# Designs tried in a protein design run: designed miniproteins, single chains, continued (5). Part 10

Each design is a single chain, and the fold is of that chain. pLDDT is the mean over its residues in the fold that is shown.

## One batch from the design tools (miniprotein)

Design m16336
Fold by ESMFold2-Fast:
Structure m16336 (fold): chain A 102 residues (1-102)
Amino acid sequence: SVDEEIERIRKEGEEKAQSYLEKGDELNALYVKVKARIEEVILRAERLSAQGNLEADIIRAFAVMIEYLIDKMLKNGKLTKEDLESFLKVVDRLEAEIDALE
């Protein structure tokens, strides 16, 4: 079930974030939290897109691009907490758009 996969992603993301916070690693804690929320949006959007919803397909494409950019910035040592907070605002908007389609 997609809903079971979403719940697993949420739980694993929370557990990983807490583990990083316990080590004083705030950047990686925020990173895994943002990644989990993006993965949830992608799964929800894929489910709606499979039903022929074009808006959901566009939301999925944006979520995938954001994930790619975050991962690229992290790999290049250029990702800051401020960048992740900015990406969270974009994720909040994508979540609101997908909520409106459900």
Scores: mean pLDDT 87

Design m16337
Fold by ESMFold2-Fast:
Parts: structure tokens; C-alpha cells; sequence
Structure m16337 (fold): chain A 106 residues (1-106)
């Protein structure tokens, strides 16, 4: 697993999503009194599936559960190849890191 920040992982995910023809951007949200990034994905059924998985990962991250946050993307990653698979993996890394940081606040 490559050592990267959540921000670097999200930037890599957005690049791969855009290369695959999806609209992708990052928004700032507040989680546990800190600003974090949320990925927003648009474009067809693939974009919808990635957004739903990313939102599940964010909910686990908000609860301070990095393993569950990563697992929310794992099934989609195994079923998705190429650039979209890499994007899903990067989103999992980013929300896993956020979940670990939130757990450290408890």
C-alpha cells in the first residue's frame, strides 16, 4: 500500500475518473469538527455506483471505522478494472485514512 495523504489519494482518484469520461470533483465537508474532502462523481450507472460506494465509505469514516470505509469500496474495486478500478482503490485509501484520523479523535 502506497503511503499517500487522503488529499493526494482523492486527487489521483479524480484524475482516473476524468480519464474514464466521468465528471468528478472534490468538495469540503466537516467531520468531527475538521474539514475533510468528499468525492463527487457524475456520469451514467458507473458514476452512480462509485458515488454510492464512496458515500457508504464516508459514513464509515465519519464513525471512525477505517476498515469498514475501505471495505465499502473493495467489492466494487474487485469487479472494476483499469482506470475506474484505480479510482475506486484511491477513494478507499482516502476514506480509510479519514476514518483512522476520526478514530484518533475518540
Amino acid sequence: MELTTAAEAFEAAVRELRRAGLEAELERITVGGREVLRVVVRGGEAGKAIQEAADRALEHARRGDPDAARAALEALFRGTGGGLGRAVAYIGVAYGQIGAEVAGLR
Scores: mean pLDDT 79

Design m16339
Fold by ESMFold2-Fast:
Structure m16339 (fold): chain A 56 residues (1-56)
Amino acid sequence: MSEEELKKALENILKALENPVSEVVTKVAIHEGKKLLPHLSEEEQKILEEKLKEYE
């Protein structure tokens, strides 16, 4: 993934977690977020990890 694609993917995941439409959407966002973590910067990883902890 390019840096632009990674940023877009992170933004989409964070939006899904902040505004959960359904349980299925939330579960998909958590799964995709966990796969995205090793490709993110340290600052972005921290933001995403804190959001994921709210749903575990």
Scores: mean pLDDT 76

Design m16340
Fold by ESMFold2-Fast:
Structure m16340 (fold): chain A 72 residues (1-72)
Amino acid sequence: LEARLKEAEARVAADPEDAEAWAELGYLAAKLGDDELAIEYFEKAAENLVKKYGEKYKEAAEAMVAYFKEAV
């Protein structure tokens, strides 16, 4: 899990627009019990996904972020 965290951190450091890397960070933060940080990472993933793939992905990403906010 720590190895995946370092890899994801390195990916966003090299490419801040890597939506997959931000989503991975969000998933790992949630697994570590840091729900607030997980939500922040998923929000960044959603923003970059919309920029890269268009607005259809915004609704799905926004719904996922809202679900995690309710879980916290």
Scores: mean pLDDT 73

Design m16342
Fold by ESMFold2-Fast:
Structure m16342 (fold): chain A 80 residues (1-80)
Amino acid sequence: APLPAPSEEQRKLLAEGFRELKKLGEEAIKAGVDPSKMAALVTGSVLRAVGLILDGASVEEIRKAIEEGIEELRKLKEEA
């Protein structure tokens, strides 16, 4: 079977979350974070969010996963 299509709400949430991760990733690189560490963290966050969608997770669970990824990026930037 094809992968389940995310809902409109889930698509908007993912788009917003990924835009925030991209902006924070750019800021983290400018702050002196290793691009490889940043890329690994962003990739992990994206894969987790995609996995939740494939498992039929709620919008709330997906939002929480995105927020946790954003927080981890902020911490990585603080450590730089």
Scores: mean pLDDT 75

Design m16343
Fold by ESMFold2-Fast:
Structure m16343 (fold): chain A 71 residues (1-71)
Amino acid sequence: SLERREKLREAGKYVTDGNYEKALDILEELAKEAKTPQEKSEVSVAIRAFIEKHKDNEELVKRAEEILKKL
């Protein structure tokens, strides 16, 4: 939906601003609310991109991987 795309964009803005915890909060909400394969795929792609960019930060990677497990 348009609302889900807006939230994905907002999460991306928080990543750019260095507010990683708030970005992950939004991605976690989107993961919990994902109902369709497309919605799950969109969140999964965003979370995997986050992990790749932050792989040197063990705590952020761990949290992101836990969100992926909820899909």
Scores: mean pLDDT 87

Design m16344
Fold by ESMFold2-Fast:
Structure m16344 (fold): chain A 100 residues (1-100)
Amino acid sequence: SKEKELEKTKVLFRFIALQTEALLLLDKKVEKEKTEEAKEIKERIEELIKELNKALINEDIEKLEEVSKELVELLEKVDPEFAEELRKELEEILEELKKL
């Protein structure tokens, strides 16, 4: 239905906003730390964000849950407070997608 399509679009916008915030935080952290480990974490998170976008487009809920969990675990190494907020938001997004 058109209503279901609009709800999916809203969820997608929320997801994109969270990904953008995560990437900006990572850029800032890598710039500050300037370590090889920080660069490797950033590269892995960028790859996970690509996997999340692909899973979201394919409506692969199981893959979305798996990749979201790994993204949060990696972000916890960079900013534990933001990682916890991201975890909560991703859980809400996943629950909303399951209801659609």
Scores: mean pLDDT 76

Design m16345
Fold by ESMFold2-Fast:
Order: structure tokens, then C-alpha cells, then sequence
Structure m16345 (fold): chain A 65 residues (1-65)
């Protein structure tokens, strides 16, 4: 169904963005040598929030169907 195809596309986009963010984080840590736990926690929180928002949009679309 169109809804299932849209769901798969969104999950693929979220997955790709997360991989890109992890790569950027690794490069930033290597460049700056920053291992500050607060920055790490903030980064993880941002990633989780983005995943949550994407899932909420998907579930909202599913509930509206």
C-alpha cells in the first residue's frame, strides 16, 4: 500500500540521517578530541528526538488512515 511504501521511505531516510550524524560526530571527536559527556549526551538526545519525531509522524499518518 502507499502508506507502507511511505513508511519504508521515511525509515530509510531516518536510518541514513543517523548514519551521517554518527560519521559527523566521529569526525568532530577526532578533530577536537572532545570527550565531554555533556556534549555526547546532548548529541544522543538530539538523535533520539529526531527518530521519535519521525516515528510520531508515521504513527499519526497510520492513525489517520
Amino acid sequence: SALEEAARARLAEVSQRNVEKIKEFDKEMEKNGDKNSKKVASYIADVLTEIGDALDEEFAALRAA
Scores: mean pLDDT 70

Design m16346
Fold by ESMFold2-Fast:
Structure m16346 (fold): chain A 56 residues (1-56)
Amino acid sequence: DIDRLLEDFEEALRLPDREERVRQVIRITKELVDKTPSDDELRDVNERIHEISLRS
């Protein structure tokens, strides 16, 4: 579920432990790429990731 992974991504960015934060971000982004086989879906996901990163 892309929406749940994006929520997990936002939560991961707020983790106080740097090591755990990096691990979670890497894992979630890999799962997002794996679940977005179309270029259009991948572009939409990238835009949402960028928006979350700017918000955080």
Scores: mean pLDDT 79

Design m16347
Fold by ESMFold2-Fast:
Structure m16347 (fold): chain A 113 residues (1-113)
Amino acid sequence: SPLAEKTPEEIIESALYFALQLARIARDDPSIDRETVARAARTVANMLKEAGKLTDEQAEKFARLLTEAIERLVAGEDPYKVLTELAQELAKLLGYDIDPEEVARRALERFEA
């Protein structure tokens, strides 16, 4: 699985990029409701769990944190702030030391390119 080969930073950066992309889609498409966002976040968390990157408990919390971040982005909160906070919480959840501001910056630069 491509997910099994990702580093913790790459997993977090990919989650942040996913949040930006889904938030953009949800703003443009009213059929993407909160339940759809939560289901997509659970799908990502379950894929990471199946790849051995998350425990069952971590997958549930990962999905919740990702869902909350996407909803904040849809509501028009500052993307840098939302992504930095999400990166911090995901790093804490996974037990890894990262630079959350740097990871958030990379995700935003990739999204804006």
Scores: mean pLDDT 87

Design m16348
Fold by ESMFold2-Fast:
Structure m16348 (fold): chain A 98 residues (1-98)
Amino acid sequence: APLLERIIELSEEILNTDDLEEQKKLLKELAELIFELDAQLKDDDDPRIREQMAVLVYIADLVMDPNTKLTPETLKAIAEAVLRAARELLALLRERAA
């Protein structure tokens, strides 16, 4: 799952960056990748996959909303939540492929 691995990588990069403007830029890229992943998985009806995708899409929508105030604390919390959901989804997809 190269797209999901990129989402994980980008989330880790956001957590390791001290520049707020760079974090915001990376977070927008992350949101775009989440929407692309949702499009690729749209026909997957596994409730466990749909649950993790619902969390990721909710976060992506929040990030892309111009009314959302992205503070350093909020960005870190978002990146940590994405990393957790993406890792759970990757583990689930790997288990199904085994």
Scores: mean pLDDT 85

Design m16349
Fold by ESMFold2-Fast:
Structure m16349 (fold): chain A 68 residues (1-68)
Amino acid sequence: MREELEEEIEESMLLMKASILERYAENSEDLLEAAEEYRRLAEFLESIGRLEKAKEYRERAEELEKKA
């Protein structure tokens, strides 16, 4: 099941990038960049049918955009 492993790797990489950008955000521009990566993660999760996880990360992106 190679495709399942590739999906898990992509999800993990996208989450790691978004989380790092959020953690080290120092200004509004950094927060918007983190929000963009969470939206990318949510779009990926939606494309593979993980709708609940996708919704969670879309909400996180919206929170970061409001704080920016």
Scores: mean pLDDT 81

Design m16350
Fold by ESMFold2-Fast:
Structure m16350 (fold): chain A 58 residues (1-58)
Amino acid sequence: SMEDSMRQFVELLLESAKKNNIPEENLRALVRAFAEKEGLDVELMLEILDEEIARAKA
C-alpha cells in the first residue's frame, strides 16, 4: 500500500540517519521535502515519521 511504502521509506531514512549521524531535527524537513517532491501526503508521512521515532525510543 501507499502507507506501507511511506513507512518503508521512513524506516530506511531513520537507519541512514543513525548510520551517518544526521540529527533527528533534520528528519522532519527531509520527509516534508520528499513528500512534496513526490506528491505524497505530507501530514501522513510526518505522522509515520513521529510513530517510527517513538517506536525506536520505546
Scores: mean pLDDT 82

Design m16351
Fold by ESMFold2-Fast:
Structure m16351 (fold): chain A 60 residues (1-60)
Amino acid sequence: SLDALTAGSVAAAEAFQANKDKPLEERYEAAVKAMVDAGVDEETARRIAKLLVQAYEEKR
């Protein structure tokens, strides 16, 4: 649902920031897990988490 996607996206961003001192791969997996735990399907969670990684790399 849209509510699950919204909650999952917030949780993913929080997980990504909470793991900022870890390798990008671990941050990516933490974001994916947060979204799946919020009810987002794994395929969508992985696509959105990939965008978070790309945005982070672009700002470096």
Scores: mean pLDDT 80

Design m16353
Fold by ESMFold2-Fast:
Structure m16353 (fold): chain A 91 residues (1-91)
Amino acid sequence: MPSHTLQAYERLIAKLRELIEAGDLDGAKEVAIGLAELLRNDERVPEEVKRKFEELVERALASTDPEEQKRLLEEFARLAQELLEKRKKEE
């Protein structure tokens, strides 16, 4: 796996976590959208996993409740981190 791709995932996940912790949910949504696009174009990610990330982003964008948005974005970040760790172990 190209180091640049793994580094892009790592940077985006770290930025997403920072924005969630800072309460910048609009910034966190933008990062989550970018990460979801990167995941969508990654043929090594299962389609079921891609759909979960897409659903989490869509639900976060549709929500008007900051606590719900935060929970959905934290779930997204957690799943993305788990995926990244699995990718590192497989290669």
Scores: mean pLDDT 81

Design m16354
Fold by ESMFold2-Fast:
Structure m16354 (fold): chain A 64 residues (1-64)
Amino acid sequence: MEEELRRAEELAYESGRLSARGRTEESRRKFEEAYRIIEEAGLDTGRAASRLTGSALRGIGDEL
């Protein structure tokens, strides 16, 4: 569970970086994959949402 959440956060971070580069469709797919991991692991998507959003925003900031 902790490892799955970390993996999803990594994908969300990559999604943010891709978004900052204008790679909108790739960014969307990475973020959808992150949520899929959360759902398949049986984690509360709502509780994970702030962590995934934070990771994506960090990715955007690190790219810009």
Scores: mean pLDDT 80

Design m16355
Fold by ESMFold2-Fast:
Structure m16355 (fold): chain A 61 residues (1-61)
Amino acid sequence: SAEELYREAKRIALELGLSEEEAERLARGVVTFAQLSGLSKEQALALARREAEELARERRE
């Protein structure tokens, strides 16, 4: 479900140190991309982790 994917992607982003605003943007983007590209939940969550890790690296600057 899109809502479950959104919540899980947002949780991953927050756990990696992103702000609430960035986590919401990332989660919405992942849900949208997964719907357009036919990604599985596992693939979508892997994408969320990768994007969150990139953004978290920027936060350390």
Scores: mean pLDDT 82

Design m16356
Fold by ESMFold2-Fast:
Structure m16356 (fold): chain A 63 residues (1-63)
Amino acid sequence: MEGERLAVDVRLALIEDLYAAGELEEADRLIEHLRAQLPTLSPEIAEEAAARIERIRAEVAAA
């Protein structure tokens, strides 16, 4: 996919699905890869992605 935003949104949706399915190790691996990519993204997309990662992590910690 050519759009950074679309690629990030797809990755975040997959991470959310993996956590919901109980595949914690796979979800954590994808989060680490996405976090490593944040400095290479546009600032707006990086901020949106970081905020969503934080929200997902908070929800998982509460479950």
Scores: mean pLDDT 78

Design m16357
Fold by ESMFold2-Fast:
Structure m16357 (fold): chain A 68 residues (1-68)
Amino acid sequence: GKELLEEVKEEIEKLYPHAKVELVGDDTLVVSGPLSVEELIGLALRLIGDFPEVEVRIVGDKIIIRAR
């Protein structure tokens, strides 16, 4: 839910303060910004490990995170 995604957003902003993190509706986070491919992959893998209740996808230069 929204509370879970707000926790995920705070974690991302702590790890990558340059990243733009937007909550879209109540169920989706979009992560964008000046992130390298290595940073995108590393962040996605960390989120998959730390937040099993979310679905994580890499789409181009962005990460899409959805509450399950």
Scores: mean pLDDT 80

Design m16358
Fold by ESMFold2-Fast:
Structure m16358 (fold): chain A 78 residues (1-78)
Amino acid sequence: SEGLARAEAALDEARAVVAAARAAGASREAVLGAEVALGLGEIALGVGKIAGDPEFAARGAEIAARRAAEAYATGKLP
């Protein structure tokens, strides 16, 4: 489904942010913030799949990707 494909793409973006933060030697807070955001996006994908709501999965994952990038950029928890 389109929503699930968007969710997976957004989670791939969040994973890339976590990898970039670790590779750059970012602060513990930046890495943890990005990882927490990714984890919340993975939960949104799981909930969306169980509920049969691919739009919820997509929205949650897209928010998670944005929050991961913000955590890396600011060094703050999401």
Scores: mean pLDDT 88

Design m16359
Fold by ESMFold2-Fast:
Structure m16359 (fold): chain A 60 residues (1-60)
Amino acid sequence: SEKVEKALELALEQIRRDGPRGLSLRKIAEQAGVSVEELEKALQEYMEKTGRTLEEIAAE
């Protein structure tokens, strides 16, 4: 889903800017018009595909 992909991009940008502690998946999901469950799944799949943790994404 394009909406889920856009929500994932927003989540990754927030992680890179503020680190994982500043991340609110609920707020990002609401802004993108997707469920928090869909966004969580997309983020997990991204981490599995890239082999990166949230902390490693924040360091990019």
Scores: mean pLDDT 80

Design m16360
Fold by ESMFold2-Fast:
Structure m16360 (fold): chain A 66 residues (1-66)
Amino acid sequence: GSEEELRRALAEHAARLLEKKLRAEFPDAEIEVEIVDDETIRATIKKGDKEEVYEIKIEDLPTFEP
């Protein structure tokens, strides 16, 4: 339904905003962002030999500090 389509669109938009934020903060790192579900996004940051994985609730994205 339209509500399901809207939730998916919001998750995709949130994932893109997070990806842009992380690329701006870590320009030399490899950034990967994945939608886990309609409320959760997973971000992977690779810096040389170090890999950090964050699972972030969409509601928490505005206050998320890597």
Scores: mean pLDDT 78

Design m16361
Fold by ESMFold2-Fast:
Parts: structure tokens; sequence; C-alpha cells
Structure m16361 (fold): chain A 77 residues (1-77)
């Protein structure tokens, strides 16, 4: 796992927030339409972790944001 700087985490969280705000509805439709129930559960868990990572970064908790991003990637596999 690549350790990210606070600035890199902030940039990733901002990009992720913008993507979620623009595309969350489409992502949820894709999850529900194209994935099995088990895969849908994993994808929804990953989305929630990404949202938590964005919130942590906005609060200035970059260590927590990095941990949550890592968990989201692992769950989304």
Amino acid sequence: YKKLSDEEIKKLAKALKEKLEKEEEEMLKDIESNLSPEEQEKARKALELYKEAVKAAEAGDYEKAEELLKKAEEVGK
C-alpha cells in the first residue's frame, strides 16, 4: 500500500467527493442492475467507506481518511 501525503489525500478526497456528488445515482443504478446481491453488498460497503473517507479528510483527519480509502479498495475487490 502506498502511503499518501496529507495533500495527496486531500486532493483524492476532493475528487472523490465531486465524483460521488455527480455520479452517485448512476453508480447505485449500476450496482443494482449489473451485480449479484453479494456483489451489490460489497459495492455499497465500498461506497460508504469512500463517503466516510471524504468526511474524515474534510475534518482534517488525513490518517483516518487514508485508512478508510484503503478499506474501500479492499472491500470493492
Scores: mean pLDDT 74

Design m16362
Fold by ESMFold2-Fast:
Order: sequence, then structure tokens, then C-alpha cells
Structure m16362 (fold): chain A 60 residues (1-60)
Amino acid sequence: MSEEEYKLLLEIAKDTAELAGDKETGKVAVEALEESYKKGLSLEEAEEKAQKAVEEYQEK
């Protein structure tokens, strides 16, 4: 994904976590997005990984 797309996803994840008052879930999503960007994954794959990481965190 592009740097512009990455910044947009990062901002959405941070804003969503802040509004929900769940900073830990926000950190999990941000970390998954950072890893996806470093690995050169697509926007779609980055979103899927962030969602999966959040779901796995919330299920525990």
C-alpha cells in the first residue's frame, strides 16, 4: 500500500480506539498496520490483518 493509504488507516484506527475508550485494542490494530506497511502488503491485506489481530485480542 502507499504511504498515504497507510496514514489514513492509522488515523482511522487511532480515532476509533479513542472514541471507544479502548486504547489497547487501538494499539493492536496500529501494530498490525505497521507490520503490514513494513512488509509491503496491500491496503486490503493490511485491513484484514488489523481486523484479525483485533478479533483475536478481543476473544481472549
Scores: mean pLDDT 77

Design m16363
Fold by ESMFold2-Fast:
Structure m16363 (fold): chain A 67 residues (1-67)
Amino acid sequence: MSLLEQLNSEDPRVRVEAAKKLLNSKDGKLVAAYIGRSMAIPEEDFPEVYELAKKEGIPVFIPQRIL
């Protein structure tokens, strides 16, 4: 299973492990953009992703769910 497939997994544990592996990859810019947009990871769970996105100017997607 590719890292991209793991990031889109319905199992949050699989997604977290894939995100950790990608954060240490050479393609950190793509990782920050992908994680923010595809997984909507809260900043408190992955502050490294948000810091990297800010540094590289990559937009991070935060979906708002108001019931």
Scores: mean pLDDT 55

Design m16364
Fold by ESMFold2-Fast:
Structure m16364 (fold): chain A 70 residues (1-70)
Amino acid sequence: SPRDELIALAQLLAIEGEVFYAEKTKDKKSAERALKDARELLEQYPDMSPEIRKRLEEIIKRAEEVLKKL
């Protein structure tokens, strides 16, 4: 549905901001939050577009990478 797609996209953009902040500042709490939020979004919207899904999977990898280097 168009509304679900818009909500998923809005949440994705917010999570991208969180992971970017975590990468720049090495903030563990922001990385943990981004990882949790990204995983929850994938579970909540299983029918999301492949484009949004790929970006979300990239966020998960980036957040995990930040946490590994802390």
Scores: mean pLDDT 83

Design m16365
Fold by ESMFold2-Fast:
Structure m16365 (fold): chain A 60 residues (1-60)
Amino acid sequence: GKKEELLKEAEELEEKAREYEERAEELLKRGDELSAEIERGMAALLRGMAAWLRKQAEKL
């Protein structure tokens, strides 16, 4: 149903956020602080979207 679809989308966004967080760590190890900060910002955005989708699912 729609609730299960929203939860699945949230889980997929959380997994993508993890990938961005891992890239940020690798960039930081290379001294690329600006690129690392951008990747962390992308992860934070995706986690926020996932939290919003989970909240929408709770209303269904």
Scores: mean pLDDT 89

Design m16366
Fold by ESMFold2-Fast:
Structure m16366 (fold): chain A 90 residues (1-90)
Amino acid sequence: MPEWSAEQLAEFAEGMVKEIKEALPTVEEELKPEIGEEGARLVKRMLEEQLKLAEEAKRAAEAGDVEKAKELLEKVRELSLKTAEEVEAL
């Protein structure tokens, strides 16, 4: 993987925060027809959790804590994968 600077990690985390905030208002309505109400609520809750982690990653990167930012971004990725698995199990 490429070596990331604190500034690059902050920009990446900011982009992730923006994408999740944009998706949250419509994700439940868009997914209900495809995966049902329970699945849509699950995805929304997991996106809210991912948003918290992404915001923490951005703060860590802005503080110059590259290792903490990387750890938090990896947790976002792991949570995203877990969300997909739980939706498939419904």
Scores: mean pLDDT 81

Design m16367
Fold by ESMFold2-Fast:
Structure m16367 (fold): chain A 57 residues (1-57)
Amino acid sequence: MLMRATAPVPKTGPDDLALREGDLVEVLEEVDDEWVRARSLRTGETGLVPKSYLEEV
């Protein structure tokens, strides 16, 4: 599932994925109600992203 970051996402922990506003991500897994594991299409990095920072494309 393809989603877009609605705001800059800082790396606040070792498992977090840092994103820029407008970055496209492939959602790999919903970890819980608040977090997804995603891959950045810009960097190829994977990590955890808060669902509240993402919107469906």
Scores: mean pLDDT 83

Design m16368
Fold by ESMFold2-Fast:
Structure m16368 (fold): chain A 67 residues (1-67)
Amino acid sequence: DEEARRLLEEALEALRAGDTERALEHLKQAQSVGSVELKIGAAEAAEALRAGDTEAALRSVEAGLQL
């Protein structure tokens, strides 16, 4: 889960900087590693970003990092 957590932290920083493409890249990588819970959180955040909902993506990543 250390790698998945690192990728989620990088995705969070990218989202805060407005770099949606970088955030999506990190979220896709996080979906391939870590626990089931972290994979689900990363998938939900990526889906929100693809739908254009940056606030929902931010909430999903932050919630995952607090677990």
Scores: mean pLDDT 78

Design m16369
Fold by ESMFold2-Fast:
Structure m16369 (fold): chain A 90 residues (1-90)
Amino acid sequence: SDEPPEELIKKAEEYLKKAEEAEKAGDYESAVLYYYRAGNYYADAGELDKAIEAYRRAIEIAREKLKDEEMTELLERRLKGVEREKEEAE
């Protein structure tokens, strides 16, 4: 990303807050989207552990609340990609 890591982290934190608010409101579709966006910004910033955590929460909601198998599989593939990136960086 062309953005500095601090800016990406701020965006991730904003989306994480939106995700938590949507989840508390029962808006699970928005919660998954916001957790996914938070995870993407954390991953772009190199904050791979935080990205993994955000994606895991999106997966849990997609699987348990939305019962969307296709969305869950897409999110799990993204999570595996970030987990591999972490292994290669360490």
Scores: mean pLDDT 89

Design m16370
Fold by ESMFold2-Fast:
Structure m16370 (fold): chain A 72 residues (1-72)
Amino acid sequence: MKVIEEAHEEVLRLLSRLTGLPVEVIRRAAYEGDEEAAERVEEAVAKLSEEQKEALEAEARRIGEEARERAE
């Protein structure tokens, strides 16, 4: 679904802003099975504060729910 693809890009940009990693690295981790990129993303996310992690999870969940509603 095109809406889901847009939601994925939004989540990647959010992760990039919070972790400081380029969107390209996050995209490779999520879609291309790049294990080195995935490890970098996991390490950067692990270093986020508890508040930043909660905000990230809440926003990602909201984006996913909205995409699901628009697809249905």
Scores: mean pLDDT 72

Design m16372
Fold by ESMFold2-Fast:
Structure m16372 (fold): chain A 59 residues (1-59)
Amino acid sequence: MTVEQEVGRVLRAIGAGVDAKYMGVSREEAMKRAEEAVKDLPEKLKELALKAAKNIIES
């Protein structure tokens, strides 16, 4: 997977967090979508993306 594709998946996870905060998607569903977006990524990128999504939901 290219760095560009990895960044795209991280952005999808962040987008799930935004949907939970602004568009009425539940935290549980948003985190499930975020996990699916990053499931094939290296562990560091998974942790970063999921933390970013959680921070957006909680902000």
Scores: mean pLDDT 79

